# Designed miniproteins, single chains, continued (4): the designs that were tried, part 37

Each design is a single chain, and the fold is of that chain. pLDDT is the mean over its residues in the fold that is shown.

## One batch from the design tools (miniprotein)

Design m13352
Fold by ESMFold2-Fast:
Structure m13352 (fold): chain A 82 residues (1-82)
Amino acid sequence: SKLEELQKIIKELVEKLRELGASPAELTLARYGFAQIAMSPNVEEAKKKLDELIERLREAGASEEQLKAVEEAGKKIIELIE
């Protein structure tokens, strides 16, 4: 069930980012970044990986709306790890 919840959050995030006009590069970065967050051994490392992903997406040209969507999805995944 937890794995299915993680997969749903990631799929919903990718679809939302596509709707917000994210580039293929941004979508790829978000997918890999979220897999890393989900595989983190603890909440502290998951939070660090989320912060790193947000900065890399900002450098790639992500909009404020795209960054907020990533932050919200990241918080949901971190709650599942807690």
Scores: mean pLDDT 83

Design m13353
Fold by ESMFold2-Fast:
Structure m13353 (fold): chain A 86 residues (1-86)
Amino acid sequence: MLEEAEARIREMAAEEGVPEEALELAIQALRAKAAGDLETAARLYAEAAKLTARALLERGEISEEEYEEALRRAEELRAAALAAAA
């Protein structure tokens, strides 16, 4: 299950041109979630999302407004996960 999810994430990231650093963080987040470390998973997912959004902005695939929204969503998800873990 986890190995299949990890392989799928790697394949999708390669197809969409996700930065290697963002992919590495997303995989670490998946592993942290599987281990029950929801706080670490939330932080790493947020960081991966921010790096991906920046790469999309640099390639001109999203607007600066969409980039700022992505950053806000990443932070909201992190805060919500931390609140749920408390």
Scores: mean pLDDT 75

Design m13354
Fold by ESMFold2-Fast:
Structure m13354 (fold): chain A 77 residues (1-77)
Amino acid sequence: MLRALSEEEIKAILEELRKRGASEEALEKVRKLIEELNEVVEKGEKGEISEEEALKKVKELVGEIQRVAGEALAAAA
């Protein structure tokens, strides 16, 4: 099921990364990727893009978020 992350969920993710030593620059990059992911989900729900296209883009953005978060945490260690 495709759904946008709530502001509470976004804050929880960013706070967890911050607690683990991620820089403010890395947190800003993750936040922007999550916002882009939410925009893709919303476009899919509105029928502006197909559900298949929305899912594909969400998977790509999730991969980028995981990479950026992983690199930020590795740099903080």
Scores: mean pLDDT 77

Design m13355
Fold by ESMFold2-Fast:
Structure m13355 (fold): chain A 57 residues (1-57)
Amino acid sequence: SLEELRELAKNYTPENEDRIIELARKLGPEHREEVVNILSLEGVPGRVIQRALDAIR
């Protein structure tokens, strides 16, 4: 869910990276803009944001 994604992004650690990617993939292309905005606003590294986008179908 977007709410879970916000919490993971807010408390980002390298250990949580794969979970962020899996949540983005599960949310899918309908939520692409929301995913980018959440991760960017919370200061998640650009590399991780790009991985999340690549995981979205």
Scores: mean pLDDT 82

Design m13356
Fold by ESMFold2-Fast:
Structure m13356 (fold): chain A 84 residues (1-84)
Amino acid sequence: MEEKKEKLEKIRELLEEAREALEEGDFERAKRLIAEAGQLMIDEFEEELSPEVQELLLRAEQAIREGRLEEAIRLLEEALKLLE
């Protein structure tokens, strides 16, 4: 459980940094941090992903592709909450 808590905390920190970057207008940094957080969730928690979490991750990826970074952050924050 220690590794799980540390990985969840790292994802949370990445999303917080992404949110701040977005609010500061650093869209390139925000996009990178959002993508990193989402990828870390997939790589580390793939076997624990419920259909609901999987759907949130897919929607977040679509939001990133469409440049809706604020929506992507919210979707990943919701997915993270479900993994706790």
Scores: mean pLDDT 81

Design m13357
Fold by ESMFold2-Fast:
Structure m13357 (fold): chain A 70 residues (1-70)
Amino acid sequence: SEEEIKELLEQMELQLKIAKEYGSEEIIKVVEEAYEKIKKLAEAKDLEGMLKKLEEMQEKVSKLHEEEVA
C-alpha cells in the first residue's frame, strides 16, 4: 500500500541519519546507494522490490561490521 511505501521511506531516511552519525564512510555509501534505489522503486510502487533492497543493504552492512572485527 502507499502507506507501507511511505513508512519504509521514512525508515530508510532514519537509517541514513544513523549511518551518517555512527557509521564508517563505507557504511554511509552502502546506505545512500540503497536509499536512492528504494526511492526509485517507491515511484514504481514496488513494495516487494523495496523490501528486497532493504534486505540487501542490511546484509552488506552486517558484512562490513564483521570485517571490522576480523
Scores: mean pLDDT 80

Design m13358
Fold by ESMFold2-Fast:
Parts: sequence; structure tokens; C-alpha cells
Structure m13358 (fold): chain A 86 residues (1-86)
Amino acid sequence: NIAEELVEEYVEAIRSGKSPKRVFSSSDFTLEEIEEIAEKLRERAEELLASPDERDRRIGENLLALAEFYEELAKRRRERLKKEQE
């Protein structure tokens, strides 16, 4: 699952103090793929934020911000699709 692989790449990048690289333009992903990436990022962030380890919680905070970015991207794209069908 590409979304799960991408989430683990982001976790490792944040853990090593590197900025997660932007993998694709929004045109390279379907709306469903963007929504799945956002969902998997949020799930992983919530898991890390529940950790007793402060380092894991800090990674979770960064991952949550990234999840919110993809959620907003998906929201804008869904609103555009809805507008085109009206």
C-alpha cells in the first residue's frame, strides 16, 4: 500500500530531523489516493501522540500537521468536483 509506505517515509524523515520531501504534485494522485494518504497520516499521528515517549509524540505532532495539509487538499478537490456536478 503506497499510502502506508509514504507514511513510514515521513516518520523516518521527521525522526532523523529531515524535512519530508514532497513526493508528488496533486495532479499525480486521485482524490481517493489523497484521502487515503490523509487518513493513514492521521491514524499514525494519533498512535504516536498516544505514546509515553516524548520523541514519538513530537513526531506525531509533525505528522498530524502533514495529515491536516492532505485533508485540506482533499477537501478543496472534493468541493471542486461537487461544483462541476451542479
Scores: mean pLDDT 75

Design m13359
Fold by ESMFold2-Fast:
Structure m13359 (fold): chain A 68 residues (1-68)
Amino acid sequence: DKQLAENNNAAGKLYLENKDYESAKYFYEEALKLDPKYAEAWKNLGEVYEKLGELEKAKEYYEKAKEL
């Protein structure tokens, strides 16, 4: 469901703005379960991992977003 993926991505962005990186991660992962081709959610998940200091995983997710 595209709308549910978009809603989860929007929720993730709200938590990211509040620096609640674990909740942001959860909602971006839920968006990607609903739409694995959702490039913006891959990019946003990469940003979360970058803020968590997991730079290798962040790079992986940024590349995934670039390929979509």
Scores: mean pLDDT 86

Design m13360
Fold by ESMFold2-Fast:
Structure m13360 (fold): chain A 75 residues (1-75)
Amino acid sequence: MEEKERAIKAAQKAIEAVEKGNYDLAISLFRAAAEEASKVNPEAAKLFQEAVDYLENGDREKAIELAKKAIEVLK
């Protein structure tokens, strides 16, 4: 249960980092969210990993979309 809260909090901070243009921080936070999510929900963890991949390829909108979907899967 605490792992869900940590994953959601990390993902929310990652989205804020993307919006502020701090992509290195966002990647680190999405990776942290994926690790916490992997302990409780593998689908959410995969979505956070895909968000990292899209962000590294410059698709910020898709990265945020996938992160939001992962947060909903965790709820």
Scores: mean pLDDT 85

Design m13361
Fold by ESMFold2-Fast:
Structure m13361 (fold): chain A 68 residues (1-68)
Amino acid sequence: MLEELLKKAEKYAEELKERAKKGESPETIKDLGEKALKQLLSEASKEDQEKVKKYWEELLKEVLKLAE
């Protein structure tokens, strides 16, 4: 379900935030974020893919602010 995928995205973003706070490079965070998005999109229905992608992009934007 969409809600479960959005919760999974939030959990991935929290893990990336912790890595960013520990000094992980922005390049590594971007690579990990792209892998997470591919995984989320593989689990999303065609109709939900755009919503999942948009939600993930907003979460990743916040993570990357911490890595900079």
Scores: mean pLDDT 81

Design m13362
Fold by ESMFold2-Fast:
Structure m13362 (fold): chain A 71 residues (1-71)
Amino acid sequence: MKPRPVTLEVKAPPSRDGVTYTGGAKVTLEMTPEELRRAVENLRRAAEASTDPGIKEVLRQAAEQLEAALK
């Protein structure tokens, strides 16, 4: 299987008075499709096992971005 670049983008939280965030985060990694599939499965399982709705949302977003790299 061939490694390929995967780009993850996380949006910055909304700005509040006195605190401003811009640009968020963008990371490019080289992973094989097999590693991507395992990462997606691990993130989905972690989200399902988590009871915190905020953690579930973050994990689902990460899994969705990695899953998109497999399409």
Scores: mean pLDDT 65

Design m13363
Fold by ESMFold2-Fast:
Structure m13363 (fold): chain A 70 residues (1-70)
Amino acid sequence: DELTEEGKKLFEEGKLDEAIEKYKEALKRDPENTEARENLAKVLRAQGKDEEALEVEIDLSLERMRRAIS
């Protein structure tokens, strides 16, 4: 989860593009990383990329729903 933590630090520093890249890298290593996906959506919204953020949030919601019923 080091990549997710690096992404959070970059987001706190206002380096939105770099934060997005770190979260995407985290998701490449672990596609089920809920934390990275949630934070990716937040950064995308901060950049005004609402449609991309919505797509990420939909995937996260489906993952959470499946886990809740399991």
Scores: mean pLDDT 76

Design m13364
Fold by ESMFold2-Fast:
Order: structure tokens, then sequence, then C-alpha cells
Structure m13364 (fold): chain A 83 residues (1-83)
């Protein structure tokens, strides 16, 4: 239980952090700062991928995996807009 609780908290933290970078990437794109937008989007993708992997390894709920995948897809879209 302790290990699963720690994994769940870590995954939720990673998803929240990835979402923060998605918001940051959108703000940079709006300002025309494509370089910073790209960096923020790449960081969001990295964090979302870590969340997906950790959630799968620890048998966490599918809804949490889907949430992380949604964030990753949004970040990938922003990365394409920044390139």
Amino acid sequence: MEERFKAEAEVESLISHARAYVVLAKKYLEKGDYEKAKEAAEKAIELAERAIELAKENGLPEELIEEAEEVKKEAEKLLKEAE
C-alpha cells in the first residue's frame, strides 16, 4: 500500500507539472516566443511519459493513464505549433 500510494502521488504530481508546462507553452506561443514554447512543450511530453510509465508499472487506474496520455497529446500538438 505505501509503495502504491507513493507511486499514485508521484504520477498525480507529474501530470500536474506536465499540465503547468502545457499552460506555459501556450503562453509562450501567444507571445511569439517559439523557442521557449518548444522547450516547455518538450518538458510537458517528458513528464507525461514518465507519468504513463510509472502508472502502468504500478497498476494504477486506467483513468490516470488516460489523463496523462491526454496531456501528452496536447503537449505534442503545441510542440508542432512551435516548430
Scores: mean pLDDT 85

Design m13365
Fold by ESMFold2-Fast:
Structure m13365 (fold): chain A 89 residues (1-89)
Amino acid sequence: VQELIERGIKLAEEVIEKAKKLLELAKEKNASEETLKKIEELLKEAEEILKELKELEGKEIPVETAIGYILRLIGIELDLELLEKELEK
C-alpha cells in the first residue's frame, strides 16, 4: 500500500503543476471568472490530497483508501484536461 501512496504523491505533484500551468494559460487568455474559479478549486483539491497522502506515509491504511486518493487525482486531471480543451477553442 505504501507504493500506492508514493505513486499518489507523485501523481498529486504532477496534477498540481498541470493546474498551475492551466491557471496561467487561462489568465493569459482572459478566461471567465467562472473558469478561473474552477481551476483554482481543482488546484486546492489536489494540494489537499497531496497533504493527506504525505501524512499517510509509513502508516498502515486500507488499500481501498490509497486507491480512492489516486482515483480522486485522476478525476481532477480529467477535469483539468476538459477545461484546457475549452480554452483552446
Scores: mean pLDDT 83

Design m13366
Fold by ESMFold2-Fast:
Structure m13366 (fold): chain A 59 residues (1-59)
Amino acid sequence: YKKQAEEYEKLAEKYYEQGKYIEALKYYSLAYQYYDKANDKKGKEKVAEKIKEVIDKIS
């Protein structure tokens, strides 16, 4: 779960850098879900901050 969360987070970062905010949001949300399954509170908090940043870009 944690490795899968890290892979989704990296993919989300790639889309974010490309300005593809909807795709970035999708993959950050998947990363959040997998950090939750991994019981990784720090990973979840980090990704939640990134989700907020993406929402601010599309609002």
Scores: mean pLDDT 84

Design m13368
Fold by ESMFold2-Fast:
Structure m13368 (fold): chain A 66 residues (1-66)
Amino acid sequence: MTYRVTFKGSVETKIGTVLRLIGDPNVEVERVGEDTYLVTYTGSEAEAAAIVAALRSDPNVEVEEV
């Protein structure tokens, strides 16, 4: 599954989340804008769903399925 992730607000929120995503060997991250990334999950569907739900719970993060 591939998701478009857009960060709003502080640089700290963006840095922390991006580093967490890049550190996962089952996640591919492509920067497509200053605060916009394409995130592809290559691991389990359940893990992908859990991470997306966590990202969507942050009001400073927008997540859309692509």
Scores: mean pLDDT 75

Design m13369
Fold by ESMFold2-Fast:
Structure m13369 (fold): chain A 78 residues (1-78)
Amino acid sequence: SAEVEKLLAELEELLKKMKEAVEKKDFDEFFKIAKEIDKLLQKIGDMWDELTDEQKARLFEILEEALELAKKAVEQLK
């Protein structure tokens, strides 16, 4: 659906901002973006039955990138 495509595009944009926050060591911005991602993931979860296999694969790639960024943020706090 067009709504799923829009939500996935918004997640990808938030990932770009999250990566920038990690590079700048801006943890306040990082956690703010993480909360926005959580809200979008809840909306996508509500629409799970509407996702194509391609959209699910794209979502999992986005989540994998988000986890790598979270790992980098944690390493910066040591």
Scores: mean pLDDT 85

Design m13370
Fold by ESMFold2-Fast:
Structure m13370 (fold): chain A 59 residues (1-59)
Amino acid sequence: SEEELREGAEEGKKRLIEAGGDEEEVTKKIEEALEAALKGDAEKAQEYVGEAVQIANDA
């Protein structure tokens, strides 16, 4: 559901920031992932999540 997607995005964002990811960059990528997921583009959503994870790993 949309509610579950939004909750997952918020939780993922918090976890990546706690892991050392830049808050602004992580937030931007997670928001892009959420928009893609809400439009039904699961592949694009996963790509954006991967980019957010990479930001945290590079920190």
Scores: mean pLDDT 83

Design m13371
Fold by ESMFold2-Fast:
Structure m13371 (fold): chain A 75 residues (1-75)
Amino acid sequence: ADANGTLDTEELGEVMRSLGQNPTEAELQDMINKADLDGDGTLSGSETLFLIRELSKTVEVSDEDYERLVRQFLG
């Protein structure tokens, strides 16, 4: 249902907090800018999953939380 949705800094912040992280607004904006290949200031579902995959290299993201997000954005 969410494959066509976009994610802003507030929504990304909620996702990050659900994963046990608490990034600043500046860090959220940097994450979006890094993953936003279209340059429109928002993330598609696939770009969000790409960002989470990159973040999983530096922060602990549980397999359950990752699978939940995959189902939310690609289911």
Scores: mean pLDDT 66

Design m13372
Fold by ESMFold2-Fast:
Structure m13372 (fold): chain A 83 residues (1-83)
Amino acid sequence: SERLEALLAEAKELAAEALALARKLLDEATTLEELLEAIAELLRIIGLLLEAELAVERGDLEAAEAALARLKELLARLREKLG
């Protein structure tokens, strides 16, 4: 489905931006707690991207849209942490 391919492309773009922001958190981490938080955000982004890819492979439009929505929420949260 062209719709599913478009959703995956958008998920990849959002994940790339979120990974860049999470990397900034990692670079700014000065404590073990901050380092672990940054690593947890990196793993969460990768997990959501994998969920989006698996949803697209299954042809599950609802699951793909849900994964994309969670990536958007995570990206907004990361932008607030760095702003």
Scores: mean pLDDT 87

Design m13373
Fold by ESMFold2-Fast:
Structure m13373 (fold): chain A 66 residues (1-66)
Amino acid sequence: MRLRVRLSGSVESQVGVVLRLIGDPNARVTPLSPTEYLVELSGSAAEQEALVAELRADPHVEVEEL
């Protein structure tokens, strides 16, 4: 699936989210702006849904499914 991910909050929390996404072998991350990223997910449907749920659990992360 394709996601638009928008980050807010502290620089430290934003860096943490970016490192989590870059470190995921099933995620392809393309920066759109300093706080907005295009994330293309591969892997199983369950793995994709689990990552979306993880991201949505963070109040400083906005996730839009494309």
Scores: mean pLDDT 83

Design m13374
Fold by ESMFold2-Fast:
Structure m13374 (fold): chain A 100 residues (1-100)
Amino acid sequence: SKALERVYSFLKAYRELGIEITEEELKQLFADVRKLLEEHPDLTPEEIAERILEKYKDHPYASVYADLARLAARLIHEEGLTFDEVEKIMLEALKKVKEE
């Protein structure tokens, strides 16, 4: 799907830079984004990304988490995907990127 290809290309680009995200990290990030959207429904994808960046500011992958959070929020709010659909797409893309 178009959404799957977008997430795949994003994760692949970061993996080529030596940045690896685990399934557990991605699920936790997704839970954080869901909570922000449920508590603050008027936040833009950019504002979601800024809040994630601040939460993880001391983490070496803070900017990657922020970029993934922005993409997730955009898929939900701008492309009309459900939260469950976006989580499934992101986990599928992660499996594809790991080059089995």
Scores: mean pLDDT 83

Design m13375
Fold by ESMFold2-Fast:
Structure m13375 (fold): chain A 74 residues (1-74)
Amino acid sequence: AEEVKKLAEQASELAKGLAEKARKEGMPEEVVKLLEETSKKLKEAAELAPSDPEKAKKMVYDTVKETDAKLEEL
């Protein structure tokens, strides 16, 4: 549970940092928005992890899959 929370928090911060870098480098708004949404969803998974680690893991997996699919569209 605590490990899932920590990893999801780290992943959320990484996605946020990537969104900020993409914004500074003039990447398309769709890419920046996608990374910001990914960060938000990973943070929500981290907050859920202590109460429901299985649902939190599923949220991380679903978020990664959705982000990958949307990046392929962009």
Scores: mean pLDDT 80

Design m13376
Fold by ESMFold2-Fast:
Structure m13376 (fold): chain A 56 residues (1-56)
Amino acid sequence: LDEKIEKLAELLGTTPEQLREALLAGEAAVRCILHFCDLSEEQKKELLELAKKLRE
């Protein structure tokens, strides 16, 4: 899980800590990232999957 967060944070130009905080903040924060970041469909799917795993 941490390795996937680190890789995705690098792609988004943020830190792993900031990304974890955003994913834990809820659906609104994840939706904001998806809206303002130029992510591929595969990257968006990975982000949503990581958010789900962090909340479980």
Scores: mean pLDDT 71

Design m13377
Fold by ESMFold2-Fast:
Structure m13377 (fold): chain A 68 residues (1-68)
Amino acid sequence: SELDELLEKHLTPEQVERVRKMVEEAKKASIPERNKLLAELAQFLLEQGVPREVVNRIVMLAAREIYG
């Protein structure tokens, strides 16, 4: 998927697995908790040095998987 391709391009395998776990956790969560997890995802990606434009794209794709 486009999400997996972007994650693998910008993150280590361990960081990719952490993001995948966050997305799966968010799918099982309430709407307020989903929004909190998406904000935590964005913060995590920025802390890993991912460019803001890429973070925005990853968060959008993750939200699509969670809500879709």
Scores: mean pLDDT 88

Design m13378
Fold by ESMFold2-Fast:
Structure m13378 (fold): chain A 76 residues (1-76)
Amino acid sequence: DEVEEWARRRLERFRKELKELEEKMKAGDPNALFELEVLAGLLGIELGVLKLIGASEELLRELEELLERIEELIKK
């Protein structure tokens, strides 16, 4: 399933970016919060697109969990 493969690759990219941003936050990077807000927005758009094209509920759940983690980091 090409949609599932594409969506999994995008999910892994978002996970990698989040990990890098968590590291930046720990290092005291003043831009990390803004970068997290941008990542949250992009992930929200991707979630909407993936719902429209019929990505699996399991994969959508993983993206929603990732978005929740980003929102928690923004809230501190």
Scores: mean pLDDT 81

Design m13379
Fold by ESMFold2-Fast:
Structure m13379 (fold): chain A 64 residues (1-64)
Amino acid sequence: VDEARRLLAEAQRLFEKGRELYKKAEESTDPEVAAKYKEEADRLFQEGSRLALEAGRLIREADA
């Protein structure tokens, strides 16, 4: 239960960081810099999604 909560908190934090980086990419006038921000944001979104999925699994198993 505590692990699932911690994973959800970490996922939320990664999603927030990803959104901020995506905004920086959209506001950047340098296409190379924008591409780097977008790549970092995509990586954070993927990690956050993985953590959220794992948290969901732990919650379902705890209900069994």
Scores: mean pLDDT 82

Design m13380
Fold by ESMFold2-Fast:
Structure m13380 (fold): chain A 78 residues (1-78)
Amino acid sequence: DEERAMALAREAGAIYKEVEELKKQGKLTLEDIEKALERLRELRREAESLPNPALSRFGVAAAEDVERALRELKEELE
């Protein structure tokens, strides 16, 4: 299901935008990043459950890209 894979990728992007907005407001905390990473782990589990292997890998890759960006932000706060 291409629509579901695209929706998961879009949701991963939305999570990153939420964190970016908190950073712009000077309100971003380590807890916010950890909560975002947990939400991304849930999205990865959903992507892994997709029956089409290519769409599954696409959704997983999208979540992993955002996870990497959030880990960089976490390093800036530590």
Scores: mean pLDDT 84

Design m13381
Fold by ESMFold2-Fast:
Structure m13381 (fold): chain A 109 residues (1-109)
Amino acid sequence: GTGMSREEARARVVASLRRQRELAEKGDPVAYIGLAATLAMAAEASDDPELQARFREAIEKYRELAVKAGASKEDVDAAIRTGRNAAKTLTPEQREDLVAAAEELIADD
């Protein structure tokens, strides 16, 4: 196969984010880093300044939780930068699906 459908891609992102949240709640700092990085990618992928602001607020929350769980601040900040840069590699459809999945994650909390 040359890729996945938009429905499959969105479902995978949502499932990945929910799994990361479950692992993070169990005290895994790597999962908090993953959430912060993915939200940074979603913030850069979004064209909505209000939604970008909400994502940045969630990034700061998960960054702080990752550090409290034992992650180095440097590793968290590096992952956030990597996520932000990865947004530039996404197709318009992937950006839309990522933003929708990330919005669904932050709406649960």
Scores: mean pLDDT 82

Design m13382
Fold by ESMFold2-Fast:
Structure m13382 (fold): chain A 55 residues (1-55)
Amino acid sequence: KIEEILKKIKELTEEAAKVFRDYRAGRISPEEAGKRLDELTKKIVELLNEYKKLK
């Protein structure tokens, strides 16, 4: 369902925001931040492609 996809995108976007906050606060390295953001971006792109198919 579209609602489930949007919920997952929201959750991944919130995780990305947390990564930026942790990086800005010096809690994680640039390498760790980049790795986490790359994985989150891949998942978001997959969900956006799924959403596009349901439009």
Scores: mean pLDDT 81

Design m13383
Fold by ESMFold2-Fast:
Structure m13383 (fold): chain A 67 residues (1-67)
Amino acid sequence: AVEEALQALDKAIEAFKSKNYEEAIKYGRKALELAQRAADQGHPLAERLVRYAESLIKEAEIQLKYK
């Protein structure tokens, strides 16, 4: 679960860096879903991944709104 969350987050970050904000939101939401599952399993990185994914999604949404 945590490995899948990290992979989804990496894709979201790459999309954000490429200014593909719609894809950044898509992969960010996938990373958030997977990170929540990892948090339910007690993985120590899970809370940090949840927070990072939420932050990235919000930033990408702002970039889409004000591009």
Scores: mean pLDDT 81

Design m13384
Fold by ESMFold2-Fast:
Structure m13384 (fold): chain A 71 residues (1-71)
Amino acid sequence: MEEKVEKAAEDIYNKLKEYYDYYGKITREMIDKIVAEVKEKYGLTDEEARIAYLKALEKFSKELFQKNKKK
């Protein structure tokens, strides 16, 4: 249901922020691991996990774009 996707999106966002703060960067491998872990934790389908990731990415990229107006 939508509630699972919203909670998953927040968990993905928090993990992305945590990894970025610790390592100073986010790699594709880190993203894949975070999404896979959250998918299993919340029992999401591939489609639900993708929606949750896109919601988390929108919030995360908006925050990063404000910090770094350069490529």
Scores: mean pLDDT 76

Design m13385
Fold by ESMFold2-Fast:
Structure m13385 (fold): chain A 106 residues (1-106)
Amino acid sequence: SDAELEARVDELEARAATLDPASRDVVGMAVGAIVAYYHLTGDAERAFELAERLAEIVETAESTEELLRRTIELLEEMKEYARERGDETLAAWLERQIEELRRALA
């Protein structure tokens, strides 16, 4: 699934490039978080699952606000996965990204 993950990440980056700047930045950050999760954990299956869910969010969100809200939910789940694996550094980084995105919604 490493090749499948790489192909999905490439597809997400290409799709992000076609979005408005705010949506592009959020998707790019979420892709970076998924890649970081994969590199730190070696969990290609979960990283691929997260990438598939991000792709669904990108394709089905009807507004930038909805895209932001749903991406925050995905990052919250990723933060819990990092905590379950004992990676408090990744969890703390994800928490900071979530806080920044929540401020953009306020």
Scores: mean pLDDT 83

Design m13386
Fold by ESMFold2-Fast:
Structure m13386 (fold): chain A 70 residues (1-70)
Amino acid sequence: MLSFEELEKLTKEHEKTLSEEQKKILSEIGEELRKIGDAIDKGLELMKEGLSFREALQKGGEEEGVKVEK
């Protein structure tokens, strides 16, 4: 008997009982992590231009915001 399949079935049953509030929180966390990843990628690009790690991350975040703040 496959214990893995049984655990997967129980996990899916538990996921079905998650409230809309819990699902929303998980979605918001995922969105914030994606934004951080994008800022890091921009920061790494700026580091290739000779900026420090802190300066690169700060400017990377600013560049993402600049186009929206017309």
Scores: mean pLDDT 61

Design m13388
Fold by ESMFold2-Fast:
Structure m13388 (fold): chain A 55 residues (1-55)
Amino acid sequence: SKQLELAIEALKLYSEAKKAEAEGDLETARRLREQAEELLSQLDPAVRKSTEALA
């Protein structure tokens, strides 16, 4: 479903943000987290809650 597709993309962005933060690239990490949050805002509340629990 489109909801699941968006959730997976948001998790991928969170993973990339954690990697950037670990490498000291705080600006890239912040940008990636902002993109992930933007995708999460488009999800149904139940799907969003489950996705945030996995991040």
Scores: mean pLDDT 82

